Designed miniproteins, single chains, continued (3). Designs and how they scored, part 11

Each design is a single chain, and the fold is of that chain. pLDDT is the mean over its residues in the fold that is shown.

## One batch from the design tools (miniprotein)

Design m8354
Fold by ESMFold2-Fast:
Structure m8354 (fold): chain A 80 residues (1-80)
Amino acid sequence: MRLVRVTGNLVFTPTDISGTLPYSPRGRVLSFKGARSSLSDTTPKTATVVLEAPEDDVRLLEINSKVSRGKMQTSQRELP
């Protein structure tokens, strides 16, 4: 099986992280929502994230995004 590498942007707010990632060219778009903890920044930010997934199976896909500036992490398992 080949892995599909996908890049996109997520928006970070003080309380949550949300955004969409294109899964493939003109294919399905992945919706993402997660929670942030203990951040004092009130300005929304964007970050580029990269994920790898099996081309045939996204059922158990885990998205983990990490940004450098202190430590910000977000994860989501199943994508609609």
Scores: mean pLDDT 43

Design m8355
Fold by ESMFold2-Fast:
Structure m8355 (fold): chain A 77 residues (1-77)
Amino acid sequence: LTDQLLALSEQLRRTDPETYERLQRLLDEMPPLDSPAEAREAFTRATRQAAAVASPEARRLLEEMERLVGESLRAAE
């Protein structure tokens, strides 16, 4: 998971650096997380907000990142 997420993050940074910076800012602003469910919801919200202004390629990368993190956090519930 971590290796896959890092690879997708690097692709996003190279493909659409503005969208990458926006995602990082949204993740930095994330509230304290009490549960895996809250973490999943917060990450989903951040990726979708970043996707709203993203290129089509960056949007696909954000969707893949959301799916991977969502699956990992659901398994932790």
Scores: mean pLDDT 74

Design m8356
Fold by ESMFold2-Fast:
Structure m8356 (fold): chain A 97 residues (1-97)
Amino acid sequence: MEEELERARREFEQLKAEMDSYLNEVKKYTEEVIKTGSKENYEKMQEAAGKAFEVAGKLEELARRYPELRDEGISYAKEVKDKVAEYLNKAGEAYEK
């Protein structure tokens, strides 16, 4: 039980770091789309957003399996998903003008 929870905590931290990395890519490409209207940057932003949602789903699944991680994991995944959705909306407005 304790060894399984420790492994879950390590995986949880890795998923958080991976999710933050994709969120940073979404932010970067969103800013470039706003500045340049670049289709390539818009496509890269959408790809990074998709990866952020995929990792958020994995984090939520892990959090649901361990009560000790549940509240933090679900809250963190929601915050990142909400931020990614905000960036998607901003990039879409700038690109589809």
Scores: mean pLDDT 84

Design m8357
Fold by ESMFold2-Fast:
Structure m8357 (fold): chain A 85 residues (1-85)
Amino acid sequence: MEERIRELERRAREALEEAAELARRGLSEVKNPSREDLERLREAAERAGRLYEELYRLTGDERYRRLAEHLRGLAEQTREYLASL
């Protein structure tokens, strides 16, 4: 169990970091973020959200639940924005 939790946390952190970097690119660029970057952001946020949901199910740690909810919200916002393009 412990090793599985550590591997899931590593994968979740990687996906979270990817989503954070893509979001920062959108903030640092004065121009509109590219469709490609938005699609990557949505995918990374969805992936991270699913991994943190699994971590919550395995550990019961509220921290993981909050991260999963936040990431799901980010993915939904990004999908909505993509649909408006």
Scores: mean pLDDT 80

Design m8358
Fold by ESMFold2-Fast:
Structure m8358 (fold): chain A 94 residues (1-94)
Amino acid sequence: ARPEVSEKARETAERLLQVVLENGDASPEELAEKMAEVLRESGMTVEDVRDYFIALAVDLAASHNASEAAKAQVAAAAERLLDLVAEVAPELVE
């Protein structure tokens, strides 16, 4: 991996997590559309951010004393959101 891509992917993943947290009442489809907009603005693909986004979401859950089961559910939800982003914005999939 190129260091420049990894740093920007991490920063973009942090923005994606912020979008999810700020839009807690939105549907998964609405969240996916907002996440797609962030990816388009950053020039990152879904694949560039996947591992960082899942890790950040799980770490946030852990910081709130989430159980192992809750952390697994957060990881699954993060993966599902990224899959929905790929469906609504196929141009963001390599």
Scores: mean pLDDT 81

Design m8359
Fold by ESMFold2-Fast:
Structure m8359 (fold): chain A 93 residues (1-93)
Amino acid sequence: EIKAIADEAIQQVTSLLNQVTSLSPQQKQQLSQQLSELLQQVADDPSKIEEAGREIEELLKKAYEQSKTEADKQKLLEAASVIGEALAKIQEL
């Protein structure tokens, strides 16, 4: 269940990041991998939610600041929302 929540969030976030045109394919792949690793860490150990959540927030904030269009910024805010919802669901389990 926890792993299913993390996997679903990873898939949704990867899809959103692929729509961000301000980031190169390599930057999108690196960000997606880093976010995936942090979500997997939380799935394995929910006590890390606060630590991983802060790292995820900083990664997305950096991508948001690098984004050149309102559409790209909106996709990054959507990605942050998806992750926030996933972390909240894991916290309740």
Scores: mean pLDDT 83

Design m8360
Fold by ESMFold2-Fast:
Structure m8360 (fold): chain A 96 residues (1-96)
Amino acid sequence: MKPEVARADARTLLEAAPEVEARVEAATEAVRANPDDEEIRHRAVVVATAALLHAAAMDFVADQLRESDPELAERAREAAERLRRLARELLAAVDA
């Protein structure tokens, strides 16, 4: 078991998180602007699902780093919580 692998994975996921967040926010705006567009709503569900999977991966690496790198683990958990909040907002906009 190599803590350096979990740290590398956490850094890669954290580096990608802002782009994932931007895609979720753009999809939320698109759904709100086009509430009757089925293609936009379908794409929004795909974007939200991808964000939730990214959040789950960050939670997984955070758990692996709990004892070896608690500061990096906390950053990954905070980023995961932010992605889950944004994804839930997007799914709520789709269901409206």
Scores: mean pLDDT 87

Design m8361
Fold by ESMFold2-Fast:
Structure m8361 (fold): chain A 93 residues (1-93)
Amino acid sequence: MIDDLITAIENGDFETAKKIIDELEKQLSEGKIPPERQEKVRYIIDLAKEMIKLLEKETNEATKEFLRHFYADVLRRIAEADPKTPLEEVLKL
């Protein structure tokens, strides 16, 4: 699901991305995500929501394409990172 969310954002499929976010929030509320992963998943959801909001506001197509790929890369780095790695360290490019 997180990989599908990242792919949806990268492709500009914000309707699919929002549906995946809703499902991830449901999985969190139902306790279906292991405790050690809950913080990371919440973080990814919150960040993805803000990214989609910024992408929907962007009117320049070239900037929007760049931001879609950039945001997808950021989300992949967070998803693949050790749960103990601070966000500040994951976002160092």
Scores: mean pLDDT 78

Design m8362
Fold by ESMFold2-Fast:
Structure m8362 (fold): chain A 58 residues (1-58)
Amino acid sequence: GSLAAQQAALDAAGARGEEARKFVVEYMKEKGINLDELTDDERVAVNEEIARAFAERR
């Protein structure tokens, strides 16, 4: 049935999510960013920068 195709799509989405998570961790390490030390406003700005960098990577 269609369940196998849906599961494959979810697995692919999960794999992309893991790749994005790896990119975020690697980006933070390369830039020396520690999210735990940031204010909420600074965290938003950093998240936007990381999202832009990830989009440019692809």
Scores: mean pLDDT 67

Design m8363
Fold by ESMFold2-Fast:
Structure m8363 (fold): chain A 81 residues (1-81)
Amino acid sequence: SNAVLEAETLLAMAVIYLYLAKQALEKGDFDTAIELYRKASELAKQAAELARGVDPTLAAQAENIRSEAEKLRKEAEEKKK
C-alpha cells in the first residue's frame, strides 16, 4: 500500500539522519547532532504510525529506531555540558 511505501521512505530518512547525527557528534557539533537525532525520532514516529495495523514488523522497526534516536539525543545533550 502507499502507506507502507511512505513508512519505508520515512524510516530510511530517519536512519540517514541517525548517521548524520553520529557524524556531527564525532566532530563535536553537539547542537547539530541533537537536532538531527530529533528529526530522526520524528520521522521514525511517523513511519511507525503509518505502518501500525498494516505492517507490524515495519512498525516495530520504526519504533526501535525512534527509541534509539531519543536515547542518543539525550546522550548528546549530556555530552554538550
Scores: mean pLDDT 88

Design m8364
Fold by ESMFold2-Fast:
Structure m8364 (fold): chain A 70 residues (1-70)
Amino acid sequence: KEEEVRKILGEFMDKLADGSLTEEDFEKYLKKLRELGEEKLAEQLELFYKALLGEYDKEQQDAIRELLAK
């Protein structure tokens, strides 16, 4: 379970770095996380993605860090 989650996150990051990540790919990653029962983690991934694209302010970044820490 945890290994699958880390693999999804790793692939997501790799595609972001390569500039090959599509919205369809992102939605597939969220779906896989939810299928694993990791709904809260899927929400955290969505926040991460939006922070990266939108360069969220410091308050949003702090909220994301708090969610990941717990």
Scores: mean pLDDT 69

Design m8365
Fold by ESMFold2-Fast:
Structure m8365 (fold): chain A 64 residues (1-64)
Amino acid sequence: MSKEEEEKIREVYKKITGKEPPEHLSAGETFLETGYYLLTGEWPPEGTSVDEIGERIAKAVKEM
């Protein structure tokens, strides 16, 4: 990912949560968790894999 895309993802996260994204999360993981929160109103549980978050997002979108 480009630095511009990474900064944009971080700004979206900060705007939605009011907090800085965790340092050890990739931009893609931060984006996926933000999408999960926007669809469900809750953060994914600690230790939830990227694949599991993606599956839950897909299910939530299908239920819309």
Scores: mean pLDDT 65

Design m8366
Fold by ESMFold2-Fast:
Structure m8366 (fold): chain A 111 residues (1-111)
Amino acid sequence: MEEAEELVKKADEAERKGDYVTAISLYIKAARLYRELGEEEKYEEIVQKARDLVTRHRDELDARLGEGFLEETAQKYVERANKLKAEGKEDEAQFARDEALILDPSNPEAL
């Protein structure tokens, strides 16, 4: 949908301006919309783009959000994914795990 494309444009602009917190938030919203639309290729593209951004700009993100905030938030998504999997909601569980991997791309437990 046009809405998901507009969120990606806004995220790209935020990234170019060095507002990585806003960029990540907008990429996650865009990924959620692409998932709801069944746009698997676009979903994977945006998830990977967000993960790369977090990896490249971790120091700036930690400075703005506080050290450990991304890891703590990722852990909440891992816990949600485990709950959803226990309920048989595999697709929703996978999305929650992908959200965790965006916020903490280096965490092997999120794989």
Scores: mean pLDDT 79

Design m8367
Fold by ESMFold2-Fast:
Structure m8367 (fold): chain A 85 residues (1-85)
Amino acid sequence: SQLLTPDPALAALLRAAGATRDRYSLLEILELVARYARDLGLLDPADPTVVDVSDTPLGELLGVDRVDFSDLDGVAALLLRHATP
């Protein structure tokens, strides 16, 4: 899999989620973003598919108020705006 370099804004968010590397696969970025949302208490264990990210750094980074984690391709498209090969 191709490794991606996050831009400074995404890199800061990933470091807040416990990331220690400079480059990640897209799947690793998705896992770290999900961990970030969980650690902020944004994920509902009973229904984690749609998360309200309004007024959070994640929502500001992605330019959205809600993230649908059942649409991983949609989330990946938003994240790829902040990462380069």
Scores: mean pLDDT 79

Design m8368
Fold by ESMFold2-Fast:
Structure m8368 (fold): chain A 104 residues (1-104)
Amino acid sequence: SQALLQQMRDTVDQLLSVVNQILDLLAAGEPISDELLQQALALAQRLLDLATQMGDSALIASAQAILDRLRELTRSTDRGEQQALASAIRSGVEGILQTVQQRL
């Protein structure tokens, strides 16, 4: 569905923006705000819901992996672990963006 692909693109663009803000805070030595973490979790859940509606097993797996890593990020208190998780999340989000762009 073109409408679902467009919603997925809009959601992944928003999630990438939030993840980049988290990475900027980590690079600046600043704490990650609870607001940004909750925004990222909500967007990742929406991404999973959209992938499920599309019935795309690969996108479902990718969205689930992002959601799982975001949950780990909310529990992490180590900056090095937070940086590694945030970087892995960004890579996963960029992978979904590339897949969606190729289908639009």
Scores: mean pLDDT 90

Design m8369
Fold by ESMFold2-Fast:
Structure m8369 (fold): chain A 83 residues (1-83)
Amino acid sequence: LRNEAIEKLKEARKYLLQVEGSDEAVLYAELSIAMAENEQYKTRIVMAKDAIKYAEQGEESELRKKAIELMKNALKLLETVQK
């Protein structure tokens, strides 16, 4: 579950990097990945929520929409693995 969430966050980051103006969403996605890899259960969830929030504040694009869905799926998995 954690590894699956990390992979979804990495894929979302890949799409966000192709979308101009997504720097904050990329930053928080990277922080969520780092915190998930270091077993920081609360912080990884907060960072994932912030990544989604900043991505949603950007201009609507197909890539951004796909990235948001991947991050929301990752967040659900991270919330399941609270340890």
Scores: mean pLDDT 74

Design m8370
Fold by ESMFold2-Fast:
Structure m8370 (fold): chain A 110 residues (1-110)
Amino acid sequence: MEELDRAIEEGAVEVVGAAGSPVHDAAVAGARKLVERKLREGVELSLEEARELGREMALKILEAIRRIAAAGAPATDAELLERLRARLLELGVPEEAAEAAVAAFSAYLE
């Protein structure tokens, strides 16, 4: 898992450009849930596959944020988080991964 976690983080950084940001941490949290699920199902994952999951998750979070911005700015943090969850589900992110991503993102809100 340590090497897979590092690959996920590297994939997210390729999209976001920096570690320790709301989108980066959300992408890592979501992708980690996808990796854990695949390993639990007996699927062998390469470091490149884990890196790609981090990249794809970061791109989906950025697309979700873009769609939220296009629909009009949320009035509250709670509304932002609910819209983020809804957009991620629409983009094909499994519920457990979307919930993990939203939870990590919420840690950056007051």
Scores: mean pLDDT 83

Design m8371
Fold by ESMFold2-Fast:
Structure m8371 (fold): chain A 89 residues (1-89)
Amino acid sequence: SLEKAIEEATKLMKEVDPELADEIGKYLREKVEKGELTVASVVGIALWALGKAIERYLRGEISEEELQKMAEAVTKFIRLVDEALEKEK
């Protein structure tokens, strides 16, 4: 189900940034309830999260390994939610 895909995707992000993962999870669940969730919404929020991680890396607040983990989590997140959205069609 789409709700389970969001839960699994946000769990991956939670390992890197739990506060950001919780915020994204809430946003996506609200979009699902309204029937407004699109691939563009998923990509947009994922890129925003990656942008936040890049800024933190440039400020020296996170390591290169943590940045790589966030990039991996974001990629898996997009894939899981996209696959779930395709099944709901």
Scores: mean pLDDT 75

Design m8372
Fold by ESMFold2-Fast:
Structure m8372 (fold): chain A 99 residues (1-99)
Amino acid sequence: SSEEVKESIYYFALHLYNISENKEGFKEELKKMAEALKKSKSVEEAIKNLDELLKNSTLSENDKALLESLVDTIKYALESGILSVEEAYEVVEKVLKES
């Protein structure tokens, strides 16, 4: 179900945040991810905005790999129709609240 996928992505994102070398930097990228999803009017626009986020990231190589893993997971859920853009936004917002 979409709720199970949302929970899985939520716990995955929290895990990535907790193991990141620069937690504040990683959290700032999560904020940018939430804003990218919030402004996106379609799945195609959301994917484009997420790809741009990764391209512009100033995180370390290790933290970039963590961010890329999260972005790829969200992109897959959006492309497969498992999550809407709004649902993906809600998951990232929840991670920000709990981190």
Scores: mean pLDDT 90

Design m8373
Fold by ESMFold2-Fast:
Structure m8373 (fold): chain A 100 residues (1-100)
Amino acid sequence: MKATPEEVEAAKRQVADELERTASLIEAGDYEGAIREMGLHVPAVGLVAATVAYLAGDEEEAKRFIEIVKRAMEIADRLLSGADPKEVAEEARQLAEEVR
């Protein structure tokens, strides 16, 4: 089955939106919500995005999404370990900008 470039762009937007949502949750003091977004939702949509990119023939973009999933999981682990929420929110926003 072949995915389209438009499907890849839609997947990119979803990953960026989830990362922006994570930053907003941290700024609102909803750290449990932020951990769920970075630890579950961002990895889920990121892995879908990687699969869609791979099926579209864009192996470089697929690898990039796998790296984004790893970074999101590391950010979630740091927040769980008591890292500064402001720094975590900024890193999530920077990652969202890199996805665009």
Scores: mean pLDDT 81

Design m8374
Fold by ESMFold2-Fast:
Structure m8374 (fold): chain A 95 residues (1-95)
Amino acid sequence: DPDLRQEQLKNLDILLEQLKKAIEQNLSPENLKKAIELVEKARELVRNNSEPVEVERLLLEALGETVSDVSEEEKKRFEEEARKRLERLEKLVNT
């Protein structure tokens, strides 16, 4: 699905933006390493034409690692946005 691939690429751009912000906030190297590992796993799932929802879950887990050291309010906003993104993707895949 080309539209889904474009959405996944957009999610990668969002992750890169989050990684830049995480670096500015001096997150631990361990969090960044975990985020990178999850991104690589998501990329492997894309290559194997795996279920898009699984790719999105790994991407959101990577984003979660990058925001672990931010404020409680930012964590809550991220979790809410991640939930909405997964719901949107599940509806799109099941339609």
Scores: mean pLDDT 66

Design m8375
Fold by ESMFold2-Fast:
Structure m8375 (fold): chain A 83 residues (1-83)
Amino acid sequence: MEFPKATTLAEGAEYARRLVEEALREGSAVGRATFASDTIFDAYKQALEQEADRAGLTVSTKREGDTLVATVEVSQAALEARA
């Protein structure tokens, strides 16, 4: 999933939420985004971690140049904890 450049804190938070929703539907999701500032980047990462934690998902982030690649997956440990 590719997102337009986030220019506001609200856009960053929305991208985090959409990526988590996609991962819940498909079992995993990969999002690519660029950010106008480090503050928006930090807000996105924090929102992504919080939403993933609430949903029982694992999140990992990797920087590729100016693009942040986030991978969100259903945690195997969370699946086993519910069984």
Scores: mean pLDDT 77

Design m8376
Fold by ESMFold2-Fast:
Structure m8376 (fold): chain A 107 residues (1-107)
Amino acid sequence: SREELEEVLRLVREARSLATDPLVRIGADQVAKAVEAIIEAGGKPTLEAEIHLALAQMTLAVLKLIGAPESLIEAMEHLIKGVEAVLEGDYEKAIEHARKAIELLKK
């Protein structure tokens, strides 16, 4: 539903606000933009959402390449899985992934 998509966006924005690492902030912002594009499209996959997801995946690849802390890598993996769950229509799973990212970023 729209309310579930808006809850995913709220949680992703919370994760972004908790991120102190600049690359995690960029990646979380891309995840938020992907969810926003899906909401604007009435819950349907869009090219814009796929582009933002790809940019978030690139941010994760850079975090792995530079040997970023495991907690930051895992937080970004959960945010990306959250968008993938939204694209599959599994909003409950998307909410779970976003919550796991928040818990990792609080540490």
Scores: mean pLDDT 89

Design m8377
Fold by ESMFold2-Fast:
Structure m8377 (fold): chain A 75 residues (1-75)
Amino acid sequence: SDALLAAYRPQAEAFLAAVGDRAAALAYATRELRELVDANGQPVDNFASREEAERARLALLALLEVVGGDVARHL
């Protein structure tokens, strides 16, 4: 993973520890990442800025990596 994903890894690990269920965390990250794109694969515009949208995406990708999900499918 690149330096941006690495920055979100502690947050992702803390989230997984709080949830206590790897399968539930995987399902959550997968669902939330799907909700960031519309039917045409374009980013949805429901954030105040592009920076906020990208932070949300990076945090979810870091969580997906920590739970052993397929990050490459969302890049």
Scores: mean pLDDT 73

Design m8378
Fold by ESMFold2-Fast:
Structure m8378 (fold): chain A 101 residues (1-101)
Amino acid sequence: AVTVTMSAGKTIPVGGTAVVEATATNSSPGQTLLVATSIPESGEAGPESISVSGAIAKEGETGVARVGVHGTSEGVIRVKAVAYNTTTGEEASAESTVTVY
């Protein structure tokens, strides 16, 4: 099985930073690729809030991706993680949010 979990949602001030962690667990044969990305969802969050991180989890392993988020304007930044096992075709996803005030 492939699973993904993410750290809880966060709140940061304008000009602040947060790190959102995504963890993929792979108990299936082959490698699981984890990609986590931040996407401005609403408000005035700027393009500098967009970041991408990745990790690989081999059979029986966990992979951790850490996405840095910089809140340049008030708004909501969504962080989405997707794990995909290229051998089995299994996929899992999770989301977390960072609110900038």
Scores: mean pLDDT 77

Design m8379
Fold by ESMFold2-Fast:
Structure m8379 (fold): chain A 78 residues (1-78)
Amino acid sequence: MNKFKERLEQLKKEADALLAQARKDPSVAPEVATILQLQADILEGERKSIKDVEDELQELVEYLRAGRQDAEALAAAA
């Protein structure tokens, strides 16, 4: 459980950073809604299946990290 809480906080920091980038770059703005929805789904899952939520949370963190690079590349190409 402690590790899950730590991951959740890490995810929120990662999402906040990506949201800040999206606000500066309109090309990345659509990612904002997706990130917020994923965060909500993870939090809701916490009460039912911590195991599944932890796995999804970890994948989401990796997605956010990789997505930032891809989003920047797409913005530069646009």
Scores: mean pLDDT 60

Design m8380
Fold by ESMFold2-Fast:
Structure m8380 (fold): chain A 82 residues (1-82)
Amino acid sequence: MSKEEERELAEEYLKRALELHKQGADARRIAVELATAFSYAMRAGDKELAEKVIETAEEISKEVPEGGELLRQLAERMRATL
């Protein structure tokens, strides 16, 4: 898989996470899409996109009624990997 394809996949999974949030989906489902987006951004070597995924996880963690702590912990683990 090319770095360009991995970047496109990172953007697609980030978009899915945002769409799930708009639909009121469970924080766990949102976390899976964000973790996948981060993995592809890291494989693509796109640190800016990886940081955008982390910031998105932090923002959603503040807005979800339940599971915000799960998303905050995910964001902390992703930052430690950068």
Scores: mean pLDDT 88

Design m8381
Fold by ESMFold2-Fast:
Structure m8381 (fold): chain A 55 residues (1-55)
Amino acid sequence: RKLEAAIKNMEIFKTKVPEIAEKGLKEGRELLQKGDKEAALNAITKYTSEAIKKL
């Protein structure tokens, strides 16, 4: 599942950039709970890019 993989990758970034990773996971999970899979994936990828920027 692509969304699950994206969330799992964000959890890996949590060890290095916890602030951004936690925000991404929170928004992604909230959107998934609302059933908006596209918005959830978009949010996760956005925060993944921000996490990479801080690496």
Scores: mean pLDDT 76

Design m8382
Fold by ESMFold2-Fast:
Structure m8382 (fold): chain A 71 residues (1-71)
Amino acid sequence: MEKIKEIYKDVLGVDEVGEDDNFYSLGGDGGKRKEIIKRVEETFNVTIPLDEENVVDTPSSLLKYVKSKLS
């Protein structure tokens, strides 16, 4: 969870991110969504298809997705 929160903070330029905070409520847009996806793919060595990009909506949903790919 910490690594995912760090990625959200870095990409969104915010100092605090909760596990269930909505990406759009934190000031996210399409460009920031792509940056989060790229950072997560690099950090965890996973691939997030464009048809699953909505997993970025919260840190919790993204963590669940990443865990499902690392098993």
Scores: mean pLDDT 77

Design m8383
Fold by ESMFold2-Fast:
Structure m8383 (fold): chain A 80 residues (1-80)
Amino acid sequence: SEEEKKLLEEFGREIKEIALEKGLSEEEAEELAKRAKKVLENYKKLGLDLEKTGKNILDILKQSTKEELLSILERLKVLS
């Protein structure tokens, strides 16, 4: 739906902003956003609430250090 597409775009944008603020490169931030969006899309396919799930992921990333974000990126490369 249009609402779901907008939520996914906003989610990716916020992740990129968080990653850049935490000191990731533009390439790393873009990759993290891209892979995290795929994870959220998969959760939608399973019938989970996109808004709540997206919020939870964003909260984890906001509380993460640069090292933790890079570790998450490596894990997401395996999953998506």
Scores: mean pLDDT 84

Design m8384
Fold by ESMFold2-Fast:
Parts: structure tokens; sequence; C-alpha cells
Structure m8384 (fold): chain A 80 residues (1-80)
């Protein structure tokens, strides 16, 4: 479920828990929230955890992995 996916993201990156809750309140779609979390993991060099999170996101949201990877790459460029 999308709720379990968000809880998984919060467990993986606890410092984003407040940001995730804020994005949900603002109506940001779950796939986009998780892409943001994965981008933060990738920026921190946690590439295996980022990949696992994106694979879970693709399964739970129905957004294809290639689209999620492209969005993550764009976010990482903005964080650099």
Amino acid sequence: SEEELLEYAKKTLPELAEDIDLMLKRGVEVWAIVAYAAAKLRYEGREEEAKELLEKAAKETGVDLATLERVVDDIVKQLS
C-alpha cells in the first residue's frame, strides 16, 4: 500500500519524516514524495537503499521504474 511505502521511506530516512508529512498535507502524490526521499538517499551516497525504495515505489504506485529514475536524477541535480 502507499501508506506502507511512506512508512518504509520514513524508516529509511527518519530526518525526512516531517517533510514527508508536510508534502502529504499539501497534496503531493506518493510516488513523487518517495522519489524525493530516494533522491536524498542517492545524494548521500546510499545508492542501494535508493534503488530498493524506487523498486518498492514502482510496485506500489504503478509508476514505471524508468520514470522514477529520471525524476530522481533531476532532483539530485538540483541538490548538487
Scores: mean pLDDT 87

Design m8385
Fold by ESMFold2-Fast:
Structure m8385 (fold): chain A 82 residues (1-82)
Amino acid sequence: MELAEEAVEALRPYLSDEKLERVREAALRAEELFEKGDYRSAVLLLTKALTEATEGESTKAVIAAVGVTMRFLGETVDAELA
């Protein structure tokens, strides 16, 4: 899964380069946890990082972050059911 690239691209119009780098780092860490089968920690880490990155940003940034989270939740559910 290309979570880091997808998260950065979705949030690029709304976040500073510093916040985008934090999102990228968190998404890469979430991918590592997902590959290890730690889906709960992966989801919680990504959700926390996206919430922190969109703090004080527009509603559009929050909607973009929710979209990224929902897509990742779908991949997590599919992996647990496989």
Scores: mean pLDDT 82

Design m8386
Fold by ESMFold2-Fast:
Structure m8386 (fold): chain A 75 residues (1-75)
Amino acid sequence: MSRTEKLAALFKELVDQLEAAGVAEADRDEILQAFSRMLSMSEEERKKLFEELKEKYPELADILESYEKKFLEVM
């Protein structure tokens, strides 16, 4: 699969995981936008963004950390 196809698959999996966790649409949109922005950020900016996301959504920390790793492996 191309890098673009792998990223699209990861975004779909992340959406499915957030929906399964009962995350509201507005919060899901914020998280997905954050992951999308991560693709154009420096390492320091990405780390700060993910720390802020985990502080805002501590109940989702495991999901966020899992997908941070998966996205970085494809980038």
Scores: mean pLDDT 81

Design m8387
Fold by ESMFold2-Fast:
Structure m8387 (fold): chain A 88 residues (1-88)
Amino acid sequence: MLSPEVKELVRQLIDAINNKDYEKASQLAEQLSKLDPENSSFYQRISDLSKELIEAKKKGDEFTADILESFLRMSSSVLKLELEREEE
């Protein structure tokens, strides 16, 4: 069961991904990996994907950026589903 602090950070992470604020998404995912150790690998993956997406965008690699955005949108959907289970 997620703590209220972790739930709030997960909401912020979902919002960051939906707003395409991948720098904030990376930072929030790194925080969550430390605060929610059972899911740390999942959060670490989100952080890594967000960093890879920032690099792809800096290089103008739109193809790689589109693929990485799709993975992050999928991760956001998983996070939203987990929040809905915790709030019900």
Scores: mean pLDDT 83

